Designed miniproteins, single chains. Designs and how they scored, part 60

Each design is a single chain, and the fold is of that chain. pLDDT is the mean over its residues in the fold that is shown.

## One batch from the design tools (miniprotein)

Design m2084
Fold by ESMFold2-Fast:
Structure m2084 (fold): chain A 87 residues (1-87)
Amino acid sequence: SEERIKEIRKLRLKRTQLKNEFFKKLLEKGYSPLEAMKLVFKVEELIKKGKYEEAIKLANEAVPGEGEKLAKEMIEIEEEIKRLENA
């Protein structure tokens, strides 16, 4: 349905915003732009593969507390997208 497509697009935009927030926090922690991009990509890859515990751990090790929170929010969005795609 058109409503479902709109919801998925909103969730994808929210995911991009969370990735950008994570990237910014990695830079604030002293990671280089390249290292920060690699970490964001790796966390997203782990989430897409359903390796949620590994994604949370990696994000938390890079940015204690805030990284865990962002990874959990990204996981929730991925789960919502998958539910909508399978509905």
Scores: mean pLDDT 89

Design m2085
Fold by ESMFold2-Fast:
Structure m2085 (fold): chain A 75 residues (1-75)
Amino acid sequence: SLEELIERAERVFRELMELFRRAAKGQPVDYERARALQEELGRLLREIEEIDPEAAKRLVERLYREGAELAEELR
């Protein structure tokens, strides 16, 4: 359950990162899909936090780091 939620959150996040990477290259991107993925990620993170706040914190810290690394790559 918790492990499945974390795996799904990571999958959703990486799909979002791929959309942002494509947008940075001037490729077409479905912004409604990006919004839906952001909403799903937020929901999953809240569910994980209710089960295990420490696991949620570690996941958020890891995702934030991955996002920052992508932002630097896209400069």
Scores: mean pLDDT 84

Design m2086
Fold by ESMFold2-Fast:
Structure m2086 (fold): chain A 110 residues (1-110)
Amino acid sequence: AALDEAVAELARAVGKLFSAIQNKDKEAYEKALKELRESGRRLVEAARQVDPEIAERIGKAVDELIKSLEELAKAYLNGDQEGYDKALSRLNEAGTKLAEAVEQARAARA
């Protein structure tokens, strides 16, 4: 329950962050970023109960995901197409690594 709930909360926070970036809503962006960091912390904590090594990998992937989203937001607001494309590439890589680590945690739990 805790792992799956944390994953769902992280996904919702990412969605809210994308909406805030597109709408240029600074208040919604700050709130979504805080929710994203908290959801990431809960996901790492839930994964640590399964396997500390997998939890470390999830933590690193979450950190890279958040950094990529912040870079994406900055590039979008500044009209920096090259920076946006690079941030999007890093976001996709971080998302893939996070998804793989989450599936490893689910398999280890089962």
Scores: mean pLDDT 85

Design m2087
Fold by ESMFold2-Fast:
Structure m2087 (fold): chain A 71 residues (1-71)
Amino acid sequence: MEKAEEAAKKAAELTKKGVEEGKKSGDATRYTALSLRGIGDGLDVVIEAIRESGDEKEKKEIWEAAKKYGG
């Protein structure tokens, strides 16, 4: 459970950082590009955590946590 929540929180944090950097740019194109990069980085964290877990129950918990923190 802790590991699943940690991965989900880190994914959300990376997504948020990308969006914040995009907002600071003041440019719609850069906003979109940086936000998508943050989302991609967040998804990579979730996918890596699922791969690493090896346990079907833990994999399910990671996906559920990601949905909870993803907004």
Scores: mean pLDDT 72

Design m2088
Fold by ESMFold2-Fast:
Structure m2088 (fold): chain A 102 residues (1-102)
Amino acid sequence: MAPATGRSEGPVDAANAGAALGAFWTRVNELRAAGERIRAAVTVVRPEDGRTVAETEIWTEDGRVYRSTEEFDGEEPAAYAAYGRSPEETARLVAEARARLA
């Protein structure tokens, strides 16, 4: 059993998304060096309305760190909304959509 680290990385004091992501990357590399396994999504939100303006998915595998980055104009795309879903739930929704198209 590979336990996910239950550490909560609090907000960083940064002027922009790039600086915030850089600080988080430093933490991810520290945890990786300590032999921890990480799978996390980092979101940057506008404080005034809570809208997502950037997202980076970060994970560790085979002692390496991987990432993907998306930016949004304050509207969450459908792909982002799918990240929290189980594979079974996603497969069901895809099957239902295909059935409607056939």
Scores: mean pLDDT 53

Design m2089
Fold by ESMFold2-Fast:
Structure m2089 (fold): chain A 94 residues (1-94)
Amino acid sequence: SEEQKRRELLRKLANYTASYLLTGSEEHKEKAVKLAEELAGKEVGELVRKFLDAEVKGDEEKAKEYLKKIEELDPDVARALRVASTAARATKRQ
């Protein structure tokens, strides 16, 4: 079903996002951006790229601004990114 396909893409987005934030893998960053573009269009894909760059730089205010813009366009994509970012940060603290 279309709903199952969307859920699988959102799960993949979360996994590639977490992997990128933990490892710095540019391949996984590109996969996350492409998945976001497939889910919600090019504007969201570009905002996801900016969000990931801000997260890696530790720019918390810019990361929050981009995440809010993503949430206004696609709340499911924003939730996937928020969950992945939280999990990655928790792993780095351990």
Scores: mean pLDDT 88

Design m2090
Fold by ESMFold2-Fast:
Structure m2090 (fold): chain A 90 residues (1-90)
Amino acid sequence: SARERLERLDEEAVRVGRELVEALAAGDAEKAAELLERLERLLEEAVRLTEEYLLEQGFSREEAERAREELRRRTRALIEELRRRIEEVA
């Protein structure tokens, strides 16, 4: 189901995010950049599945689309912030 796929993506994103923070703390810009690319892909998949999940829960298409747009905006802001931090340690 979309819920089970989303839960697995969340667990993987948390793991990758932890490894990214550790790479940044170690000053490993190359590893941090690779982890950021992986995190970005996981978050893009989560955004797509979130819309599907909300529709399965009985939310309207308008509500699901608004939630997807908000999550996409937040996800982009997070990726931009992390990219900036990688540039600072490079």
Scores: mean pLDDT 86

Design m2091
Fold by ESMFold2-Fast:
Structure m2091 (fold): chain A 81 residues (1-81)
Amino acid sequence: AREAILAELDRLLEITKDDPEMQRIVREMKAAVEAGDLDRAYRLLDRLFELAQKLPTEKRIEVIRELNRVQEALDALRAAR
């Protein structure tokens, strides 16, 4: 579960390399996941969904798809506790 989340976050870093604000938040979320701070990870995920709404349609679809995968993996990690 944790490894799956980190892999999806690494994909998000590649997809968002042109967006320094999203890059910073994805890195903060990666640190929160590694620290086991799921409440912080969920708050950062919500912020990423908000920022994704400002992207052009095609890039927005791609980013939201990866954010949904991160959320699914994060939910699976929470359920396993």
Scores: mean pLDDT 83

Design m2092
Fold by ESMFold2-Fast:
Structure m2092 (fold): chain A 86 residues (1-86)
Amino acid sequence: SAAEALAQAAADRLAALRARAGEVDRLMKEKSSELSGQEQVAIRQRLGEAMALAREGARLAGTPEGERLYAQAVDLLDAAEATVRA
């Protein structure tokens, strides 16, 4: 059904963001000597917030609110990754 396809797509998107968040956390740990304690806290905070928003976005899948929350989660992951790669 269309509802089942939407739910599966939302689950796949959440899994992809979770995998990306895990990679950012791994890179942060690898670069721990190059990152200040404040930068590490900021990265972890962004990752936690991104995953919370991504989960809520998946729950509201197919709505404008769900898409907005997912976009915010992606932006936070992008910011965390940019900080790690700087």
Scores: mean pLDDT 88

Design m2093
Fold by ESMFold2-Fast:
Structure m2093 (fold): chain A 96 residues (1-96)
Amino acid sequence: ITELQVAAYRGDTERALELAEKLKDSGTIGTAMGLVSAAAIAYERGHKETAEKILDLIASNPNLLKAARALMKTEGFKKLPKEVQKFLKDYLDKHA
């Protein structure tokens, strides 16, 4: 469990964004996994604003967006609840 995932679980929007912004410059699949995971955790816990702001960071970086879309084709992503999968995909499609 990362500090970003803990902040997302708690709905600590300011802390989650602080940590996510430090990660966004890497543009790697690992960074996209961390950000998508945190957004999913926040959404499942009812912290929709925290989830949306993390997804906004992904959408603002073309490399992260591409990595996140690649991640959404993996078996790991398909194990998430269908409502969470739909929220993440629809938000990035609308805001990218």
Scores: mean pLDDT 81

Design m2094
Fold by ESMFold2-Fast:
Structure m2094 (fold): chain A 58 residues (1-58)
Amino acid sequence: EVEEIIKQIENGDPHAIQLGIQAADELGKGDEVLALRQAGDWDAFKKLLIESIKKVAE
């Protein structure tokens, strides 16, 4: 369930974060993920992963 994955990303769960990264990569947002990690902007990083999960999952 999308809501469950989102909650796990917010909690910093490694498995959910990896799923979010895969979703972002699928949407062609890998460079944005890398940029946010380099900047240390973890709030924006998690938001990007959550947005990507929502767009990939129906």
Scores: mean pLDDT 81

Design m2095
Fold by ESMFold2-Fast:
Structure m2095 (fold): chain A 98 residues (1-98)
Amino acid sequence: MKKEIEELEKRIEELIKKLETASEAELPSLIRELVYTTNELIHLLVEQKEYEKAIEVAERTKKALEAVLPRLSGEAKKATEAAILMFENAIEELRELL
């Protein structure tokens, strides 16, 4: 478990870095991978009752998605806005568990 958490954290950092330099055509796939990887890490952290760390992870990904949002249009923009809202809701739910 600890090794898996460290690997997922590193992957999230790498994905966020890639979003900064990615072309608009690359953004939808990178965003999907970032959302998926973040949800995996949050799930593992919640199972370990590491709620504060799960909140930090969700907030980090949300901030990265908000930063790339102005570069998106159409379906990719709507999907990213939905992901941001999902992370906002997850953060609120996790804060109730602290």
Scores: mean pLDDT 87

Design m2096
Fold by ESMFold2-Fast:
Order: structure tokens, then C-alpha cells, then sequence
Structure m2096 (fold): chain A 83 residues (1-83)
């Protein structure tokens, strides 16, 4: 279901964020993986509105040197979509 996929995406972003905090993955590489996986999944669900917002949040976060803050914003956006 869409709900189950959105919940899985939230968990995925949280796990990637944890790996950055633990120094296990480069923040730039992590942001590219999250951007690609989350945007592709949302587009597959027909959620172009969410896909565009996620893409913008990640791109702006990388540009500003704030990838962890960008991941938190993506998590918040996906949680709001579950309501």
C-alpha cells in the first residue's frame, strides 16, 4: 500500500541519516542515494507533488552544507503525507 511504502521510505531515510552520523557513508553520496530512491518511489506512486518537494529539499540541503537537516525535513514531509 502507499502507506506501507511511505513508512518504509521514512525508515530508509532515518537509517541513512544514522549511517552519516556514525561516519559509515559520505553525506554527499548518502544524499544522492536518498534523492534517487525516494524520488523514484514517490513517482512510481503517482506522488509527483511529494517527489518534487523531496528533490528540492535534498538539493537545497546539499547546496547549503546541511544534508542532515534536509533529511529531517524529508522525514517530516513524508510523515505529514501519512496523515
Amino acid sequence: SERELLEALIRFVEEVKKKIEEGKIDPQTAAELVRGAVVATLRSLGREDLAEQVEKIIDEGIKEGKPLEAFDRVIELLREALS
Scores: mean pLDDT 85

Design m2097
Fold by ESMFold2-Fast:
Structure m2097 (fold): chain A 106 residues (1-106)
Amino acid sequence: AAGGGLVDPAMMADFARHVAPVLREAGIRAVLFDPDARTELIAPGERFVLRFELLDGETGEVVGRGTITAEATPAGFAEFAAALRAELARHPGAAEIRLTSFVRAP
């Protein structure tokens, strides 16, 4: 079931290309959606806000929370990936990310 995210398949592929190495480097095994997560469709060039929780790989406890704002552009995806890498580096025990919101920024 697709609720929200990047509407352009090429843009989704570009976002994934920037983010997937960061997730692999940090040892993230799964990206989950919270059942109550608010999601919106993001068009090319729109600014978006992604909110997430970092879950410990052994206990499943929340060990961190983050909010990243970026533009839906190649440069924005690179900035998003850098911000995510910095956040994950603070929580080396995190093995899963739970997305709590993926919405257009105001």
Scores: mean pLDDT 81

Design m2098
Fold by ESMFold2-Fast:
Structure m2098 (fold): chain A 87 residues (1-87)
Amino acid sequence: SKLEELYKKMLELAERSIREIERLIEEGRVDEAVRKYEELVRELSRLTAELVKLGEEEKRYDFIEKALKEAEEKLKRARELVFEALK
């Protein structure tokens, strides 16, 4: 379904972005890691908004809850990586 495809796209984007952030931090490119985190925030916000809209139309509140929780957890992980690197 389009909901499952959006959810998968969201997870793949988050996973790739977190790996890139980790790599940039390892290379000492902390400013670029911050920018990648900001990009992730914008892209996940866009994808979750689309998923929420489609999920409401299809009455798939389970997907809405799952996607919002997953996005929150991924953003928290990325944020913690960036803030730890700034210390």
Scores: mean pLDDT 87

Design m2099
Fold by ESMFold2-Fast:
Structure m2099 (fold): chain A 70 residues (1-70)
Amino acid sequence: DLEATYEAGSRAMVDAADAQVAAGDLPTYLEGARLGEETFAKLAPVSPAARKAQETLRGVRDRIEAALAA
């Protein structure tokens, strides 16, 4: 199930983001989130789940980028 796979993947990345933010590994997580967003963005036109996953990761990435710029 492609939708379930994308949902599980995005959820895992969000959970990892929370853990890495707490650990202080923001630059490493930002790079991972960027790659994930790029992957889901390529699939967004054919999958609503991929579009939702891309939007979620972009939001996380934007927040981390703002924190790194502070």
Scores: mean pLDDT 67

Design m2100
Fold by ESMFold2-Fast:
Structure m2100 (fold): chain A 61 residues (1-61)
Amino acid sequence: SPVDELRAEAAALLANLDTLSDEEFWDRVVALHERAAAAGEGLVGQEIVRELMAAWRERKA
């Protein structure tokens, strides 16, 4: 399903946070959000973005 695909991509992004620049991370987050909206899963996309941003902030602390 689109939700399963989005969740898998989010998990892969989380696993690779240490390899990403701030710009690369943001580009990936935006792409995921746009893809979720296009699939009609905007609420799931918002949840994923929130999870990714929380993990990114924790890394920067």
Scores: mean pLDDT 82

Design m2101
Fold by ESMFold2-Fast:
Structure m2101 (fold): chain A 100 residues (1-100)
Amino acid sequence: SLLEEASRLIKEYIETGKEEAKKKFLEVFEQLSPEEQITLLLALSWELQHDESLTEEQKKRLAELMEEMIELFKKRHPNPTPEQQSALRTVEEIVEKVKA
């Protein structure tokens, strides 16, 4: 599935830092439904907070990638639902705390 493909590509990018993996991930991310995009952002925000195996460099890489995903979502969906807005706010707050 596209969601499994996205999960594999993000893991590769976080582990290697390869720009090609990031570009391919963002292309797959754009093909996901809005509901799948929000679900993935929430799942990644949970990992960012609770995955103690991530190095500081990997956490920063994931946080920066999540910021790009949020901007891309907002660009493609300028009129998000209240539920989507709430989810995005939660993810943004988590990303900001990790980057501080």
Scores: mean pLDDT 86

Design m2102
Fold by ESMFold2-Fast:
Structure m2102 (fold): chain A 64 residues (1-64)
Amino acid sequence: SMEELREMVEEYLRRYPSMRELLFTDPIKAEEMLITWLSIEYPDFEISEEVRKEIMRIFEELAK
């Protein structure tokens, strides 16, 4: 499931390349926008606190 989350994040960034800039300038807004997109594209995917923490960890990894 966490590996699937990584793939979902990478798909989002492929569709919306401008979001990569938000990873550096406003990661909280980037997370909010990703969660909104996930709720539309993957409505059965539960956005728990652990998922939110993992999203931020993925963002930090991708910001390297």
Scores: mean pLDDT 81

Design m2103
Fold by ESMFold2-Fast:
Structure m2103 (fold): chain A 59 residues (1-59)
Amino acid sequence: SSVDLAEGYGALAVILGSQGRGDEAREAGERGIAVAETPEGRESALKGMEAGLALAKQA
């Protein structure tokens, strides 16, 4: 299927985190969790947020 909106927010969190934008990465991840229609989508958003926050700490 097309990319789930929650997965999109998770990917956005990774991109923001890679730029050192940790607060925005967290916000994107939390937004993805909030709009997730499936447990899998929610987990994707959460994992994206965790990855983004880890990347922001290295930037």
Scores: mean pLDDT 81

Design m2104
Fold by ESMFold2-Fast:
Structure m2104 (fold): chain A 75 residues (1-75)
Amino acid sequence: MLYGVLISGLSKEEAEELKKKLREQGYNADIIGGEGYGVLATGLSKEEAEALKEELEAQGYKAEVVDVTEFLKSL
């Protein structure tokens, strides 16, 4: 299974900055829009997603682990 980390509750500027940081660290990250801005990092193992979530929450972000395989199947 492929997992990802969704970071939500960001401003446009915060989302752009976080996307750039994650891409510099080798993650596949993109900005998502909706009723606010967020960043989704994909292509992770469950352990990698959980570790990234902890790192981001320690920095004050709201992050959650998502199963991208099930998410893509629902599209």
Scores: mean pLDDT 78

Design m2105
Fold by ESMFold2-Fast:
Structure m2105 (fold): chain A 94 residues (1-94)
Amino acid sequence: SELEEAVALFEELYKEYYAKVEKAKTKEELIDIVEEFIRELSERLGLSEEEKNELLARARAIIDSNELKTQEDIVEAFERVAKWVLLRVLERLE
């Protein structure tokens, strides 16, 4: 199932990038990690450049709307981005 394969891929990448985010100390490091996550996910799912750019723009907006004062804030911002990305991926496969 294309849906099952997409969810499994998302879970694999989420775990990998979550480990990177736990070590991130700045907003800039979080942005770099999130952009890498979205680019890798988009490439492996075969998303268009337009779709990838939409996800990147939205992820940046989510990060910019949050106060990143602590390590916990950085992790929570990543979780918000990941949830949004998952929902958009699921919508495209329905």
Scores: mean pLDDT 84

Design m2106
Fold by ESMFold2-Fast:
Structure m2106 (fold): chain A 77 residues (1-77)
Amino acid sequence: KKEEILEKVKELQKKLDELVALTAKVRPDVAQTLRDDGEAGINEILELIKQGKLEKAEELAKLLEKSLDDATALVKS
């Protein structure tokens, strides 16, 4: 359902904001790269939704969520 993927995108934006804030305290250069790459990923998911490619949008959202969670774990270590 399109609404479910849009809700997931909102969660991904929040996770990206938290990761960038954590990383900026240690590596502001890396934080900027994470912001740019994360926003690009979110925009790609939104573009797939606009094109009606919901299965691909959901797949990319899951991949981005895993990447953000993995990166957050590394920053906290």
Scores: mean pLDDT 83

Design m2107
Fold by ESMFold2-Fast:
Structure m2107 (fold): chain A 80 residues (1-80)
Amino acid sequence: SAAAAIAQMEALLAATKAQMATSSVAEAEELIGQTLLELSRLRDEVFADPAATPAERAEVAALHDRAVDELRALAEEKRA
């Protein structure tokens, strides 16, 4: 369901940010790549669901955009 996908995206973002705090730069970059692929898959799953509400579609789009921005910012901070 869309609700389950949203919850999974939120949990994955939180877990990834926690792992990045203790990861090397290379490990963090690989983790970001894997996480963004899974977040994109979950977003696309909601977008393909005809039962998904406009609010749920807006929420997954915003969550994906936020995750991209936050994870990339953390990676840049770690490289600097």
Scores: mean pLDDT 86

Design m2108
Fold by ESMFold2-Fast:
Structure m2108 (fold): chain A 95 residues (1-95)
Amino acid sequence: MKEKMLEAVEKMKPKADALPAGAPPEVVAKLLGEVYKLAGFETEVEGDKLTFSIEIDGKKYTLSLSADMSAEELEKELAPYEEALLKFAEEMEKE
């Protein structure tokens, strides 16, 4: 997984370097979505909302993030995916 992420970052580096300082959240979300998609994740960008999915131990987890989310909304959205996020972080560290 780490190797795929590095390859995706390398391919997207020219686009990232071309981003102006203070680029809008929707532009940054789109770029991140492209990186994760190249790394093999299922990603979808809708305005300022970034959705990505990953399968861990046979379970499919979907995360949706938006710039307009309040702290309470973000906490509620992430609560059922905390274990998936931890597994994802562990997997990234192993490869």
Scores: mean pLDDT 58

Design m2109
Fold by ESMFold2-Fast:
Structure m2109 (fold): chain A 137 residues (1-137)
Amino acid sequence: MKEKLEEAIKLVQEAIDLLTKAAREGSPEVSAEFRAAAAHAQLALDYLQKALETDVKENSVKAIKHLAEAAKHVLRGARIAYEEGDTELVKMLAEAAKLIEQAAKLSYEVAGDNPEAKRYLEEVQKHAEEAKKIAEK
């Protein structure tokens, strides 16, 4: 349990670092989506850190919810970057989406068999897969 939370925290931190870098390299519209994604990833990080101390399942569910919102903004940014022809930025976003998906899977395992957490995980997986498909074009 603790090891899965610590791994999820590392993955979210790596995603925040990539999103922050992407926000500096993109157009204003792209940068706005990446800043929104980074903000939701930071909220997820805060809940995962709380889960290490107390209310493990409840805080893990809240973390996955914010990872789902982060993944949505990553996909929106990837679509805009693709339309602008920024293939390097699209690849960075696909990598951030992959890290968010891995963190969400670990957080879901800690949350247990929670239907709300499963729904958020499915949203993360859908958005991450769509971002990956854009990067493969």
Scores: mean pLDDT 88

Design m2110
Fold by ESMFold2-Fast:
Structure m2110 (fold): chain A 65 residues (1-65)
Amino acid sequence: MKTIDELEPEIREALGLIAYGIIKANDPDATPEEVAREMKRAGASDAFIEEVVRELGGEVPEELP
């Protein structure tokens, strides 16, 4: 089996989306920047994080964590 860093992009994006859902369920007031940071920690791609943050109406950070 592949390690988490070697997972297909689709699976990594799914993990990021799950992290996003958990964050919003636990802290509805979380900023788009906080969501982006946690999604990156979960292994989501920068492009996917940018798309989600944009959908939240937030500004995409110039420098992701």
Scores: mean pLDDT 65

Design m2111
Fold by ESMFold2-Fast:
Structure m2111 (fold): chain A 55 residues (1-55)
Amino acid sequence: SVREQIAKLAAEVQAQVEALRKEMDADPSLTDSKVEEVTKMVIDYAAQAAALRAA
């Protein structure tokens, strides 16, 4: 179902966000850059979820 596809996508995005958080913890000087990357991932997730609902 579309709901299952969105749930799987959300889990994949969460895993990527966790990896970026570990990078920020290791090097705080990268925080601003990694925060921008997380923001882009959230926007991409929202767009993909909307596309799945529209299909």
Scores: mean pLDDT 80

Design m2112
Fold by ESMFold2-Fast:
Parts: C-alpha cells; sequence; structure tokens
Structure m2112 (fold): chain A 60 residues (1-60)
C-alpha cells in the first residue's frame, strides 16, 4: 500500500541519520579494538558507516 511505501522511506531516512550520528561518536574513539567491534555490529544496519569505522581502526 502507499502508506507502507511512505513508512519505508521514512525509516530509511531515519536509519541513515541515526547511523551517521553513531559514526561520529565512534570516530572520536581511538581504540582500534572497539572500532572493529562496532564496525561489525553496524555492518548489519549500515555497511557504509561500518566501512568507515573499519578503515579508521586499521589506520590506528
Amino acid sequence: SSLMQDIDDALQTMGQSVSRLYKEKMLNNEDPEELLKESEIVSKYDPDISKELREKALQL
């Protein structure tokens, strides 16, 4: 239904915003162990953010 499409779009947008806030928080962390662990968890929700966290960990 059209209502379900509207809800899906809203959830996608909300997910992106929440993931970006979470990424910002984790990128302030300089512990590569925690960055790798969070990268694995976030990959199930937002692989884009997960990739950035993983790269940050590998640079440390």
Scores: mean pLDDT 70

Design m2113
Fold by ESMFold2-Fast:
Structure m2113 (fold): chain A 72 residues (1-72)
Amino acid sequence: YFEKGLELFLQKKYEDAISYFDLAIRNNPNNAMAYYYKGLALQELGYTKLSEEYFKKSLELDPNMVPPEEIQ
């Protein structure tokens, strides 16, 4: 689910990507990366306040984890 969401995100299909990130979160509620990428997709769609909430959730799950560098 997470990989499919990421592929859709890279294709700029942000609403579809969010649906797959939601499935990833349902299957593993501790998946900080799924919260983070859902936040990014929401930000791209203009839901800035909602994206901030999801970024906060990702940091709450892994507070000591340094964000990885962008894959590219």
Scores: mean pLDDT 75

Design m2114
Fold by ESMFold2-Fast:
Structure m2114 (fold): chain A 77 residues (1-77)
Amino acid sequence: SMSLVEKYLELAKKDPLKAIDEITESDASKEDKFKVLEAMVEEGLISKETAEFAKEAIEKNISAEEAQREAVRKVTA
């Protein structure tokens, strides 16, 4: 969403690496996380290469978190 992009762009202006860590760990959708990274590239806050590394980390992190959330749902349901 646009408000999510605005939040992380403000963080990235102060500390781009912290912004990447925060968005990677957030509960936002993969699509929204990728939009944030693309916006950071468009604003010149990170390089396209940095965004690609972050996208790969998000893919790996989401896969691990989805597996954990599914396991919790099965135990607590």
Scores: mean pLDDT 75

Design m2115
Fold by ESMFold2-Fast:
Structure m2115 (fold): chain A 68 residues (1-68)
Amino acid sequence: SAEDLTKRLVHELLELFEQLKAEGKSLEEILAEVKRRRDELIATLPEEYRALAREQADKAIAQWVKDY
């Protein structure tokens, strides 16, 4: 389902964010890499799911930045 694909995408981005943070990367470097990976993953989704996945990923990333 679109929800399951979006959930997996957001989870993969969170794992990357946490890994880069643990490695001591700057927030700027983390965001650059996470946003690049976001775009790569969204491109693998069916066209009709991409807008929802982008919106949910962006909301999640914004929250992780606030909690950083």
Scores: mean pLDDT 89

Design m2116
Fold by ESMFold2-Fast:
Parts: structure tokens; C-alpha cells; sequence
Structure m2116 (fold): chain A 61 residues (1-61)
């Protein structure tokens, strides 16, 4: 499950965030919610998705 969440977050980052300089926390949250809805993940998975998106944004800044 955690490996799947990481893969989904990485895919979403590459599709929606990778070309944005300094993405806002609000935008990262919107993408995290989109991932939850599209992948039918429980709401409890949101912090994990957000953590991976934030890590990717910082690593590629």
C-alpha cells in the first residue's frame, strides 16, 4: 500500500507539478486530493500522499 501511494504521488508530481517553480502548499493539497479521488484511496492516505509530493517538490527545486 505504501509503495503504491508513493508510485501514485510520483506519477501525479510528474504530470501536474514537475514544471511548476515553487508549487504552493494549496496546489500540492489539491493534487493530493485529486490522487485520492482518482485512485479510490481512503482519506487517511492524504498525509502520506502530501508527504511524498512535498519531498518530490523539494528534491527537484
Amino acid sequence: SEARIKQLAETAYNAFISDIANPSPDYLNQIAQFVLQQSELPLSSQPAVMQYLEQLARSNA
Scores: mean pLDDT 81

Design m2117
Fold by ESMFold2-Fast:
Structure m2117 (fold): chain A 104 residues (1-104)
Amino acid sequence: SVKELLEKIKEYTEKAVEAAKKGDHDKAIEYLELAYKYFKELAFNPEATLEDVEEAYEILTKGLRETKAAMEKDPNATPEQLLEVEILEGLALLVYGVTLVVNK
């Protein structure tokens, strides 16, 4: 259901932030990839409204920003790990943009 997908996006973005704060940046990226997967499933779910997609996108982008901020504070975070988060930011924006264009 749309509600379950929203809850999973929130769960995995929160887990990503906590992993990044602990210095487990690879695990943080894995959690962000899961959050993105559930966001994509929600964005193309025929039961999802535009308001649901906007809410999911806000949750995902907040999680991406907070994870990146935690990684940037850790000198052990690599440029490659930061780039993976930036790629996910771009992919999330692309999916959101496509949803807006198709008026879902």
Scores: mean pLDDT 90

Design m2118
Fold by ESMFold2-Fast:
Structure m2118 (fold): chain A 67 residues (1-67)
Amino acid sequence: MKPILIRVTVPEDTDPLEAIRKALKEAGIKEEDIAEMRVVPLGGHKGVVADITLKNGVRVTVEVRLE
């Protein structure tokens, strides 16, 4: 199964965790399908990176950049 990379840019006043949840929902990924999620600050920029492993073993990376 292909690794999934999602990149989103949102207004700087957006909650990064909300942006991650919205991106996953739009990609058809349900919270119940998530086995592991780690969120770290995006170095050098406003934003976060979520490293996600699904229960089926698929890896998903969500990169959220704030404007």
Scores: mean pLDDT 78

